# Designed miniproteins, single chains: the designs that were tried, part 63

Each design is a single chain, and the fold is of that chain. pLDDT is the mean over its residues in the fold that is shown.

## One batch from the design tools (miniprotein)

Design m2177
Fold by ESMFold2-Fast:
Structure m2177 (fold): chain A 89 residues (1-89)
Amino acid sequence: KFSGKEKYLIFEKFKEEFPELSEEEIRAVLEVLLEYPEDRISVEELRERLKKKGIKEEKIDKVIEYLDEDKDGYLDWKKKLKEMIEEKK
């Protein structure tokens, strides 16, 4: 699991990558990902979970595009978040 310092670095990186998202929306995205039991999440599953958090579809699309490096309909979110931490060191 990610430490408090790592979560802070991820949050700061999300603020840089998604200036159109509010801090509350970024926290909602990170909460969904960090609470997910598997290291990968489908695009469909992430979209539904973020919609339940009240995030508009246009913003969800931006998050999915950024995290879906493979364009295979699945997001290696844990790997992506680890890469974001390394970029902030």
Scores: mean pLDDT 79

Design m2178
Fold by ESMFold2-Fast:
Structure m2178 (fold): chain A 85 residues (1-85)
Amino acid sequence: SAAREERLLAATREALDRIGKKTGYKLEILSARVEGDVLTAEVKIEIDGKSEIHPAVALEGADGTFVLSIHTSRLGTLTERLELP
């Protein structure tokens, strides 16, 4: 439903902010879409004044908790749990 998609996107933005706080990186969602129970996104990461774009996915994990994963070749995978309201 639209309401579920809106909650998933909002929770993903909050998770991205928590990754930024933990890493010190500047992170921004450029695009996002929800298809079924999967959120896919493009995330811009700024490090030392340089910007790069990486794919991100939010999937349902253990105990029904969604986990955001940002896949980078240089930094590894950045992960954070979504806190759904």
Scores: mean pLDDT 80

Design m2179
Fold by ESMFold2-Fast:
Structure m2179 (fold): chain A 71 residues (1-71)
Amino acid sequence: MTPLERAERLVAEMQKAIDEGAPLDELRALYARFDAVVREILSTGTPEERERAVELRNRAQALLDEYEAKR
């Protein structure tokens, strides 16, 4: 599995956690894992992979912000 595929999978897991009403701590843990993968892509990836990682980061941040605002 590529770092980009791992990042996309983690965003999907974050969405699933939100849909299932998981605790905020679980969502934050998923985001921390996602952030680590994004940092890997930004350091070692191609320009195209880095652009995609930024898009995924923006989506993941929006999901986290929306879930925190709901509390």
Scores: mean pLDDT 82

Design m2180
Fold by ESMFold2-Fast:
Order: C-alpha cells, then sequence, then structure tokens
Structure m2180 (fold): chain A 100 residues (1-100)
C-alpha cells in the first residue's frame, strides 16, 4: 500500500530526528528538511485515512512541530516531544496496517 509506505517514511523521519537530537547532531537544516517532507507526506496520506487516524496524524505532526520549536530554542523538553511524536506515528502506522 502506498499509504503504508508514506506512513513508514514519516516514522523514519521522526526517528532520525530523535536519534540526531540525542547525539547532539541535529541541525536547523535537518529540522527544516524533515518538517517540509512531513508536510508533503501529510497532504498525500490525509485523504486516505479514517477521521480517527486523521486526528492521530494531526497529533503526531503537532508534537513533531513543537519538538522542533523547542529544539531550536535549546529547551530540554524537545526530547519528550520527539519521543511523543515517534510513539504517535508508530501507533498510527500499526493502526493503519490493520485498516488498510
Amino acid sequence: SEVLELLEEMVELVEELLEKYEKGELTDADLQEALARLTELEHRVMPQLSPELQAKLEQGLKAAAMAAFLARDGDPRARTLFELALRIFKELLEEARREL
């Protein structure tokens, strides 16, 4: 399923951001590129998801955006928000695999 492949890419993007953040290697360029790609993927997957999965996708994206904002500001809460975003996207992918 194309939708499952796109959702898997979203999980991989957030996982890479968290890994780079934990290593102290996360750059503003990494954040901009990942957020732009997540926005493109959102436009492609959103119409193919149930309302419940759409809400979960929106929650994950909001967590990722907040994590990016906090990371740029040097706020240590960024880690918790990246971990939350990754958890939400992984749950979304597993739920989508059961529906699609």
Scores: mean pLDDT 88

Design m2181
Fold by ESMFold2-Fast:
Formats: structure tokens, sequence, C-alpha cells
Structure m2181 (fold): chain A 77 residues (1-77)
């Protein structure tokens, strides 16, 4: 099972990565959000993904929704 992450940097560069584990995808979102916006945003994205899973959202969809939210926050920052 793979976790696809598609992220857009502030300069408009698109990054597409696939991870074999949920934890690797989460850590990548944490690092990307922390570098592009700030540590509090990176942590917030991780908590959002975990919250979605607790609400019954599949892990792959939770990662996708977290990445989409992160892209909005990077764009608006």
Amino acid sequence: MTYKVELVKKDGKVIVKEFESFNEALLYLLEFGSEEVGVTVGIGIVLRAIGLILDGVPEQEAIKEAAELLNELVRES
C-alpha cells in the first residue's frame, strides 16, 4: 500500500512523492510544512491527519486531505 503526497512550494514547484508507510508520509508533511510555513503548521497538519483517521477516514485519504490543506496554507502564507 502506497501513500502519495503532492505538494506545491511557495515558488510554484510541484513535488510528488510516494511512501510505503503512513508514518513516512506524515513525517514528510511535518517537515515540508515546518520548512515552508512554520513548525506550528507542520504539527497542525499531522494532528489533522490523525484526527481524520480517528473519525474513520482511510489513511491514504487522510494523507491526501492533509496535503491539500497544507498546499492551501503554503499558498496563503
Scores: mean pLDDT 84

Design m2182
Fold by ESMFold2-Fast:
Structure m2182 (fold): chain A 73 residues (1-73)
Amino acid sequence: SMEEILERVRELGEQMIEAVRARDWASFERIAREIERLAEEARRVSLETARAVGEIIAEYARQIQAILDELAA
């Protein structure tokens, strides 16, 4: 369902943030692949689900970029 996909993407987004902070790049890449799989599933469910997943991914991508910028400073 849409709700299950959105909840799972948020859970993975939080795990991805933890992986970045821990500098665990292997986990980061594994989680990124799982998010890509869920984004594909979302597109098969509906345009609304795909858009909602895209918005969540964009939010976490911005947070991750901010953390990466801090780590590079």
Scores: mean pLDDT 88

Design m2183
Fold by ESMFold2-Fast:
Structure m2183 (fold): chain A 89 residues (1-89)
Amino acid sequence: FRHATSVQQARQILSQDPDATVILSDRSQDDIDNFGFVMEHNGTRGIFGTEDHTDDIRQLSQQFPDRVHSVTRQSSFDGVVRSGRRIRQ
């Protein structure tokens, strides 16, 4: 995965690798590493934004409608996923 702290950085990553899994968050590196590790380990792909970046998530979803997901602070897989399928129980 790749870590972005702004929508502009996320777009730069996606311009280099359109299939990249991107985590948009200004959280600590430890939180991002744990989040990204779980996502990569389960083969989850897409653009994931934390609650801190709701407006940025909305902007990215207009450009990548089926790839952008909002996730909560509590769990990588307990968050709101735009796709109709649950990642995990």
Scores: mean pLDDT 61

Design m2184
Fold by ESMFold2-Fast:
Structure m2184 (fold): chain A 71 residues (1-71)
Amino acid sequence: SPFDEYFEQLVEKLSEELRSLGLTPEQIEAFVQHLRDRYRRNRDLPDDERKKIMDELADQLLKQARQQKAR
């Protein structure tokens, strides 16, 4: 579906940003798995609601990773 394509692009973008911050493959997998788990739990929601939830979570995960690397 168009939303599944959007979600895979979101995962790819997050993974690239996390790699650019110098996170290990194991750390990147943990963040991506968190995003995928949320996506699976929300599969029965309308696409607009799922997009809002996934965008917000991806932003929060990226901010968390940036804060961890700034220490």
Scores: mean pLDDT 81

Design m2185
Fold by ESMFold2-Fast:
Structure m2185 (fold): chain A 67 residues (1-67)
Amino acid sequence: MVYLEKGTYKLRDVMKKLDFPQGVIDSFPEDTKVVVKADGYYSKSTVGEAARKAKEAGSNEIVLEPE
């Protein structure tokens, strides 16, 4: 898990903190952003699922909400 404050991050920086393999990180556009809606802990599975959905939708922006 990674602790993120509300704000905007680079996806690659978030994925590196969550120990994603470099090949997975490199499969996403370098300019992909993560918008964190609330301070909290985010899991590797939550970030990975959101990133996959955004990529399938052709989006360069991922929104993370604590659920």
Scores: mean pLDDT 82

Design m2186
Fold by ESMFold2-Fast:
Structure m2186 (fold): chain A 99 residues (1-99)
Amino acid sequence: MKYRDGAERLKPYADKGDYISQIMLGSYYYKQGKYQKARDYAQKALSIKKTSQGYTILGQSYYKQGKYQDAYKYYQKALKIDPNNEVAKKNLDKTKKKI
């Protein structure tokens, strides 16, 4: 219930170009299995500010779509921005085994 309500509250801010709201919506849609929408919001956020979280959402969404080479590339970009991103580290190692 909280995830649905949070996404509804973020839409007006994301549409106005708030990259944090776009990252949160990207994460929300990823958790909902809506990987294309997750990618769209992550890409919008990254066009405003290149963040480790934005690249991680892209990588996770590509991975779920079976695009392991793209997923690997975006996890590497996430780790260049934040080497301590544990989600990107774990997912990079899993993705290496697929390519």
Scores: mean pLDDT 83

Design m2187
Fold by ESMFold2-Fast:
Structure m2187 (fold): chain A 60 residues (1-60)
Amino acid sequence: ASPAEQELEQAVFALDVERIRALLAEDPSLAPLARKAVEFLRQVGREDLADEVEAALAEL
């Protein structure tokens, strides 16, 4: 994976929505990976964070 993809994965594991938002704004090509992160967050019961990541995706 690219360094940007790895940074996004680390932000997801850290539950750092501000970092995820910043990475998406800098590199919109990360959107498919961020959508997978939304699925993961919903799967682990973090609907609050999934909604924030979806909002960030809508701002692209």
Scores: mean pLDDT 80

Design m2188
Fold by ESMFold2-Fast:
Structure m2188 (fold): chain A 89 residues (1-89)
Amino acid sequence: MSMEEIKKLAEEIAKEKVEEFKKKLLELGVPVEPYEEELKKLKETIIKTTLKLAKEHPEWPLEKIIEETKKIGDSMIEKIFNDLGLNTP
């Protein structure tokens, strides 16, 4: 798989994670607009991390890269929500 194909997949994963973040905000009754910068950083970090994992682990199957990237995305969303005081046990 080429880096261009991996970048396209990273962009799709990033889009899914941004939509998950927006959905969580809406479920909490929180407006999305104040968090546009956090959403942008989330998207950029997911793309960057996916490309980095692909470059550092060329022997990893695509499924492994996708799983690791999604896990990182989930961890980032949880951290952002905790930092904003929106995530409670």
Scores: mean pLDDT 79

Design m2189
Fold by ESMFold2-Fast:
Structure m2189 (fold): chain A 92 residues (1-92)
Amino acid sequence: MEVEEALRRAVEAARRGDAETASRHVRELARLLGADDFADIVGELVREAVRDPTDEIALGMLRLVAGVAKAIGYDELAEGLNRVAAAIEERR
């Protein structure tokens, strides 16, 4: 319930280009899923990618971190990060 709300708000913020709101909700998503060690890195990557959706490095690193999260068992975080990345790509 709170997990789905945090993801929805992150995706909506990313779609409208609100980098600070998207970053905050992605950090909250990571914490809600028990992935606290990911919170700061995903928040920063989402902020940079939303600020500049043409930044291939920021977006590529976000997808790489999603892959790492999935590899160590944080499947819901990985899916959430990929949905946020897709929303950022829609703004290109």
Scores: mean pLDDT 86

Design m2190
Fold by ESMFold2-Fast:
Structure m2190 (fold): chain A 90 residues (1-90)
Amino acid sequence: MKLEDLTPEEIRERLLKASDEEQVKMVKEIVDAGLEDLLRVAREVIRKYGSDELIAKVNEILDEKYEEEEDNRMGELFGLPGRKSRRVPL
C-alpha cells in the first residue's frame, strides 16, 4: 500500500504492530523513497521499542544507502581520474 500516503503517526502505529522483518522492510522502502520525515519517526520508534538486533539492522540499511550515494558521487569524481595524485613526502 502507498507509503507516501502515510502520516508519521500512521507509520509509528504500523511499526509498533509489525514484526521485526516487516519493520526492516518498511524502513528500507522509506529510505528508497527518500521520505525523510517518515524515516525520522521510524528511527525513533525502532530506537525506543526495537531490539538491539533490529536497531543494528536498520543502521546497516541506512549506512549502506548513504555509502552507496557517497560511492556514486566519488565514482563520478574517480571514474576517470587520469592523473597520478600520489602523496609526495614534503
Scores: mean pLDDT 66

Design m2191
Fold by ESMFold2-Fast:
Structure m2191 (fold): chain A 67 residues (1-67)
Amino acid sequence: MKISKEELWREVDEALLLMEAAIAKTAYEHGLPKEEVRKWLEEFRKRAEDLGLENAAKYIKELIDSL
């Protein structure tokens, strides 16, 4: 098995985006307003789509739907 530099950076971008989305969800659970958190998650979903990270975008949409 091998991973290219391009593949590695794509995976890093995806991991960081998913972490940001998870942090936003945790912020909601700690009392941040739902509307504010939803805006952050929508922004992250848009970034995932722009980067072609379809799985990340789907996961973030599920987080939004769970608020």
Scores: mean pLDDT 77

Design m2192
Fold by ESMFold2-Fast:
Structure m2192 (fold): chain A 92 residues (1-92)
Amino acid sequence: EFEEFLEKLENGELTSDEVLEKMRALDREQQLELLRKLAEELGLNPETIVRVAEELAAGAPEEELAERLSKEEKLPYDKALALVRLLRDILA
C-alpha cells in the first residue's frame, strides 16, 4: 500500500489532497511514527527523513533537499523529490 503510494506519487498520479486525506485521521505523533516506519521499509535512515522534514519546515528548497536525499540514500532523483514533496504535504 505505501510502496504503491510512492510509485503513484513519483508518476504524478497522486495529488497532495489524496495523500493528506489518507493521513488526515493521524495525529502528529502517528504521522512521525508513520514517516519513521516508511523510511525503514524503504531502506532509508529514519534520522535522515526527520532531518529533511525539519529543514523543509525551516524553508529549505525542495530541489536541494531532494539532491541531498538522492545522494545520501542512493535513490533516483525523481523518487527523492517525490519523498520531499510528500514530507512537505504531511507537515503542512
Scores: mean pLDDT 70

Design m2193
Fold by ESMFold2-Fast:
Structure m2193 (fold): chain A 83 residues (1-83)
Amino acid sequence: MDLKEITAEDARRGVEAALALARRALSASPEEQRRALEALEQAIREARELAEQLRESNPEAAKVLEEGVEELERARAELEERL
């Protein structure tokens, strides 16, 4: 995938999917919560890296990812408090 082809909509969908995973994990088993926490930590790292790469070529998608990282960090903290 060319980074210039990633749209703000694609970025938003990715963030929404990760947030939905986090929300479902809150009512799941401790094992599922740990796996979701690991997945969120990975998603946050990937979103930050992608936002940096997209800042020059697609600033709209980069902004969606940066705002999404803030939402994912809050979801991560909530899951971490339950472990």
Scores: mean pLDDT 79

Design m2194
Fold by ESMFold2-Fast:
Structure m2194 (fold): chain A 99 residues (1-99)
Amino acid sequence: SAAEEGGRGAEEGGEAAAVGAESGTAEHMAGGAVAGIGGATSARIGGRQSGTEEELEGGRRAEEGGREAARGAASGDPELGRKGGERAKRGGEAAREAG
């Protein structure tokens, strides 16, 4: 489903952002954040179409985490990037499991 595919994308993007934060690679952190936001958007669209609140909530959490990771990358804050990436990963996982 769109929520399952989007959730997987958000989970992978969130993990990539967290790894980028831990390795000090701002480009990897930013790339993971962008991928996480994209997956979150797809998950939210899927959740709206199916009417599943768990898919919508997972997508919202993933989007919040992805934006937080992007902010961490832009400001050079690896802790913010790591926390955002972890949030996006958890939100994406929730959307994927609900789909």
Scores: mean pLDDT 82

Design m2195
Fold by ESMFold2-Fast:
Structure m2195 (fold): chain A 67 residues (1-67)
Amino acid sequence: MLTDTIVKNLQAQIDAIPDAMADDKAALKKQLDALKQTKFDSIPQQIGQIIWLIGQIQDAFIKSKKM
């Protein structure tokens, strides 16, 4: 399960995405909520999902910067 610190850091990154990317922000918030509810069988699996979500957040920022 995600710690409050990890959740808060991911939420802050998503909230920092410009409102011009509102659909991407909403989708990423849903992904974070799903990840918060997920029970992982191993720490590597949890880390993998966190890295994947960070990648999605980074892609949204890069996309917003190109607009």
Scores: mean pLDDT 73

Design m2196
Fold by ESMFold2-Fast:
Structure m2196 (fold): chain A 87 residues (1-87)
Amino acid sequence: GELRGKSMSSGYYSAQLLEKGKSLEEAAKEAQRRFGVSERVARSSSYSADLVKTKSLDEAADRAVEKFGVSRSVAYSGSLGGYLGLQ
């Protein structure tokens, strides 16, 4: 749905900002502003985007669910966006 698409876009954008040296907090705030997702979804997608540098998509998604209480599909979409943003 729309939220999964926005979570993926948020993750992609967050990954690019993190690679440019922005903090997780800065990346989350910029993604929230750009895509109109909740703070929780933006923080989840930025957290996942950082984790996919060292963890699988499934592990990053599971950790994001644990930390932020977002749905697993939203967390996975953010993780996938993060992974694609690192390409």
Scores: mean pLDDT 86

Design m2197
Fold by ESMFold2-Fast:
Structure m2197 (fold): chain A 107 residues (1-107)
Amino acid sequence: AAKKEEIAAAEAKIPKIVEESPMSKEQVKAILYALLAGILKKAGLEEEAEKYKKKAIEYAKKAKLNVELVEKASEGDFEAYLELVREALPSISDAQVAEAIERFRAV
């Protein structure tokens, strides 16, 4: 499949994740677009990464999330990404966040 089709398929999954999330629609979109931008930047897809980074920042402002963390996550800082998830879901324990970071680094 063309990379453009893969990006479109990933973006198409966002509405279902938004619907099933306990977070606000704007919070979920900010976090998911930041993750997508970070993945695309690590893959060397700079133009596509910048597009999704701009979307992530826009939704972060609407959701009143920390814009600096969204910018770092959009650059591929996954520790910043997990801090954003903690900010949106304060009920997530530090142990659960640490386990998620360890699993992510182990792959």
Scores: mean pLDDT 70

Design m2198
Fold by ESMFold2-Fast:
Structure m2198 (fold): chain A 85 residues (1-85)
Amino acid sequence: SILQEVVDALEAQGYELVYEEKIESGGTEITNLTFRKKGAPPTEGVGVAIYTEKEENGALRVTVITRTTDADGKESVSVEEYVIE
């Protein structure tokens, strides 16, 4: 699954999953994940939000938003979108 691929990739980089939240809102499933490196400053980490929506044609739209904060407090964001028909 996309969720397991995200977890495996970040754990391979030395991150630990410290928070997981799953919510449903208006037909959208939202999974929020927070990752930290052991011994890193509290400001350094990775947040991942996974949005899963069923389109009118029955396809699934999955959006993965990754927010990374480095040791200097600089933030970067990446967005990936998948359509599963």
Scores: mean pLDDT 81

Design m2199
Fold by ESMFold2-Fast:
Structure m2199 (fold): chain A 102 residues (1-102)
Amino acid sequence: LPPWYIDMADALKILRKIVDEVGGNLEALNKAVSEAFDVPLLSEEDLKKLDEELRRRREEIANADVTTLIELLEEVLKESGLEINSGNGLFVLALTIWITRE
């Protein structure tokens, strides 16, 4: 697994709780992730780009194994103009949990 995903694995329980508490409110999710993990806030523009790109790829994400999922999330970050790092990885994982939880 790439280093950024290994850093995220232990965070999944916390991210799931955040998503359950804030629901689909992108601003509340942005603040909750930033505060919980002490990572910089994403801009509203970047957060919306991530949400849009993840929703566009929802079917691929829902059917992906863990390796394919990691590759898809890296592509989502790149297409959104974001660096592949632990902070941006936390936001993409939180949005993925929200979008796929239905």
Scores: mean pLDDT 79

Design m2200
Fold by ESMFold2-Fast:
Structure m2200 (fold): chain A 83 residues (1-83)
Amino acid sequence: MKEETIKLAKEAVDKAKEALNLYKEIGRPTKFLEDLLNEAEKVLKDAEEGKDIESTKQRAEEIYKRASGFLNRAKKLLEEKKA
């Protein structure tokens, strides 16, 4: 449903922001995370506007997976820096 797609896109934006902040703290390049965040925000806007529901749902799922993956990687890198 539209609400589920919007929720996924919002969570993707939040995860991308957290990953970006962690990469900045670690001192690693952030351009790819800034690009990911911009893409996630576009998907959120499309989801809120109800554009191309099936395509937007697929895009929300893909961006959520990518954001989750980078966030997990960022957390591991931060743990390695502290150890």
Scores: mean pLDDT 81

Design m2201
Fold by ESMFold2-Fast:
Structure m2201 (fold): chain A 81 residues (1-81)
Amino acid sequence: SLLDEFIARAQALFNEVKPQLSEEDAERVERAMVEAYLMLAAGRPLEEVIAWLEERRARETNPVVRAFLDRLIEVARELGA
């Protein structure tokens, strides 16, 4: 399913960047990933979830976190195509 593929790819990306992040940044990234998953699971439009992730990315100052969110947005776009 789209949900299973999204969370699997999101978790793989998170595991890749987690060693580069502080505990606080890692927790914040994990919360964003889980929240995006829950929004999709609740049936919210993909465009709304992508817009939410883009807003979160715009507020981030850590370049590793920003890069992670960019990759997560691309995953969502690919799965929605």
Scores: mean pLDDT 86

Design m2202
Fold by ESMFold2-Fast:
Structure m2202 (fold): chain A 97 residues (1-97)
Amino acid sequence: SSVEKVKAFSEKYEPTVPEVVSEEQQRRLALEYLAEVLGVPVSKLTEFIRRNKITVEEFLLYEVAKKYGLGEEALELLKKGVSLEEIAKILTEKLEE
């Protein structure tokens, strides 16, 4: 069950004392979290992001878009360097139809 993995990961990363982490460490933690949620190896997730030349935040938008059948369109816009905010507007407008 994916829920048990998410819970275990959340417990591991729930800080009792706030700590400042670097931008690179934050990205790595986000990738590890996404890998656990999606049930895939971090290496597979990292390879997908690298191949498509997108960021972790852009990958999140792509995964959300896939759930609504808009994955391919979202990925093409991301590859063209369209802003995350603008892509979100386009996808939301399509969902209102």
Scores: mean pLDDT 68

Design m2203
Fold by ESMFold2-Fast:
Structure m2203 (fold): chain A 68 residues (1-68)
Amino acid sequence: SQADLAAFLQTIPGVGPGLAQQLAAYLVGLGPEAVSVLTESPETLQPIAGSALAHILERANELIALLS
């Protein structure tokens, strides 16, 4: 769920509650394309994630599992 995704994102260094909610909503809104964005075009998340992007990508496999 989006709530479970947001809760997971908050465990990542540099991701606070506001950013976690925004990222979770964005990724859920992408639907089937969310996995492709994380694997093929993670740079498109930079305007949302900013400096937290590198830490988010370290946890990408777990994030993909939650989106699948």
Scores: mean pLDDT 83

Design m2204
Fold by ESMFold2-Fast:
Order: sequence, then structure tokens, then C-alpha cells
Structure m2204 (fold): chain A 108 residues (1-108)
Amino acid sequence: DADKISQAHTDFVRRLSQLVDEGATVDELLERVPELAREIGKEYGLSDEDVEMLADYLRSLVESARKVAELLKQGKINEEQAYNMLVSYSGDGSLATVFYSAVLTTVS
């Protein structure tokens, strides 16, 4: 059910945004991925296989942000390039803004 998957996606973005607002780094988000996937899986009645797919998807997004943070910290990219990479990886400006905040917290 595409609508159900879309709702689950929206909810995990909301949960990631809350963690970032509370000062979470990219590494702290990565550590929280299994818990978030399990919680969302229970709420939306997902199978163990669907929970693992959600966890893999979340890990891929956070690992992309982690790579951006590493490049920014090393001076290999500037802040504009970092934001543009996050927009490209997320496909969503709202999610890119959430990851950008986590990246800045990580490199501070």
C-alpha cells in the first residue's frame, strides 16, 4: 500500500526532525535508526521484512548525510555544496534541511 508507506515515511521524517531539533548529530541519528524503524513498524503494522527495508532506507539517508559531514569537516566541500548534496540524496527540501542541521551540529 503506497499510501501507508508514504505515511510511514512522513512519520520517520518527523521523528528525525525532532531528534535534530534536540541537538542530535548524524552519528546519533544513525544509532537511532533500528529503534525508529521498529517503532514505526509497530505503529503501521509492518512485517519484519518491511521493518528491515525501512531500516535500510533510513540508514542509507543518514549515511549519505554522514559522508557529507565528513567532506565538510575536511574542507573538501563548502556549505552550499553540502546542502545541494543533501537535497540530491533526500529528494526533499524539508528532509535536506533536517540533515543539514544534523551535519552542522556534527562538524561543530
Scores: mean pLDDT 79

Design m2205
Fold by ESMFold2-Fast:
Structure m2205 (fold): chain A 67 residues (1-67)
Amino acid sequence: SSMEEEAQRLGVRAVLLAAEGRDEEAIRLLEEVAKLGSYEGLRGVAKTIEKLGRPRVAEHARELAEK
């Protein structure tokens, strides 16, 4: 669906921003992913971001996925 495509696009952008150390911007996009209801996407993104060494952003993604 278009919402799933949008969530995927935002999730990818959040990963790239986190990799650049732009944590607050990454978190903003993760909040948008949560608004779209992509909780499985948030869990996947959290795992990827944690592997990139950005634990604060990964933790925020996990927190959003638990709502």
Scores: mean pLDDT 85

Design m2206
Fold by ESMFold2-Fast:
Structure m2206 (fold): chain A 80 residues (1-80)
Amino acid sequence: GEEAIKEAERAAREAEEAARRSKSPEGRLAGEIGAGLARISIGVAKVSPEGAKESGEVGARVARSGRRAAEEGLGPEAVV
């Protein structure tokens, strides 16, 4: 569980960075949504040890999706 949470935290930071560097309002929003959803998933993982791995993995995936969307200039609809 710990490793998945740490990966999600790293991915969330990368999504936040991509949002800050995005030149489009849509890309910035996508990065911010991806990072925000990852932070929520990390919070759930920390209070639900039995689901920590799954919550961390979901957080990492959503954060990576948000980062990709921000880098490619895609909108929030691209965050999955």
Scores: mean pLDDT 81

Design m2207
Fold by ESMFold2-Fast:
Structure m2207 (fold): chain A 98 residues (1-98)
Amino acid sequence: VQELLDLAAQETDPQMKLSLEQAARVARELEELRRRLESLENPPEEAVRHLEEAERTLQEALERVQAGTLSPEELQQLVYQAQAHVERARIEIRRHEK
């Protein structure tokens, strides 16, 4: 999260800055859901899988941004993919809690 915020603070391209700020927001939501999931006895397998996929997607996005090979549009697509996994994890946790 902090690495994405630091990159956003240094970014001069407004589109890239917004995409990095959105990535940081998704990363914060992911961290919160991860902590919630870890507090559950027998967490739902589907929720674990979706959070792992979101974490992987955001980590790949961070590495590609740091390498200078990722466009703002590509970053936004990766952020949308990670957000979709976070939402799927939320739904699975909610179903488990009933």
Scores: mean pLDDT 80

Design m2208
Fold by ESMFold2-Fast:
Structure m2208 (fold): chain A 68 residues (1-68)
Amino acid sequence: SLDDVLAAFLARASEVVREGEERGWSAEELKARLRELADEMAATASPLEREVIRAAMDWLIRELDREE
């Protein structure tokens, strides 16, 4: 389901954020890795699932921008 796709993306995105914290990534590096993750997940997704992944990625990037 689309909810399952959203949950899967957010779970993997959380792992990317955690890895970035552990490795001392810059905000730019973290955003690049999140976009890479979204692209990888979108590559095998349906058009509707791609819309959900893109929306979730855009939301997450905006939230990161709000925190400095």
Scores: mean pLDDT 83

Design m2209
Fold by ESMFold2-Fast:
Structure m2209 (fold): chain A 89 residues (1-89)
Amino acid sequence: SAVAEAEAILRQTQAEVEKLLLEIGAARPDLTPEKRKELLKQREQIEADAVARVRALLADDPATFQALLDRMAAERAARLQELIAQATD
């Protein structure tokens, strides 16, 4: 389904963004301001492209598009809370 394809695109994008953020973190202290800006711009382009693709897939159903984004954001927030909880003890 279009929804399943959209979810797959968003999951793939989340994994790519996470990898890029880990690269930014691991490159410190050797990461220059210019290289950091380049990597952050790459992240913005990856996210923007994925959102545009998902919006195109769900162009005739904006309510489902918004619900899908809201659900993915909630799942992301829950995952982050799990990782924080495991790190604090």
Scores: mean pLDDT 76

Design m2210
Fold by ESMFold2-Fast:
Structure m2210 (fold): chain A 99 residues (1-99)
Amino acid sequence: SKMIDEIIKLIEEGKFDEAIEKLREAVKREKLREEDFRRVLEAAKEAASKAKTDEEVEKAVRFFEELGRLAESLGFREVALEAYVEAGVLQLELGVKRL
């Protein structure tokens, strides 16, 4: 999907908030497949691994939580679980910091 490719580009640019808004619109407009969510999840994992600030990590956490919710709503349970796990790991990392 062209919209999925645009979402992945936004993720690669660290624009997680814009990416999730576009993903919500894609869910409303298109019949997305589990593979589309898989591609988004993998792009988000790569982008999150490059996050340098706590704010960037917090944005990635919110992205993974929302990605998980959207995937779950479509019955994509495996990708939803993986998204929730990624959010939990990043939240735990933030919680260990002296903030």
Scores: mean pLDDT 85

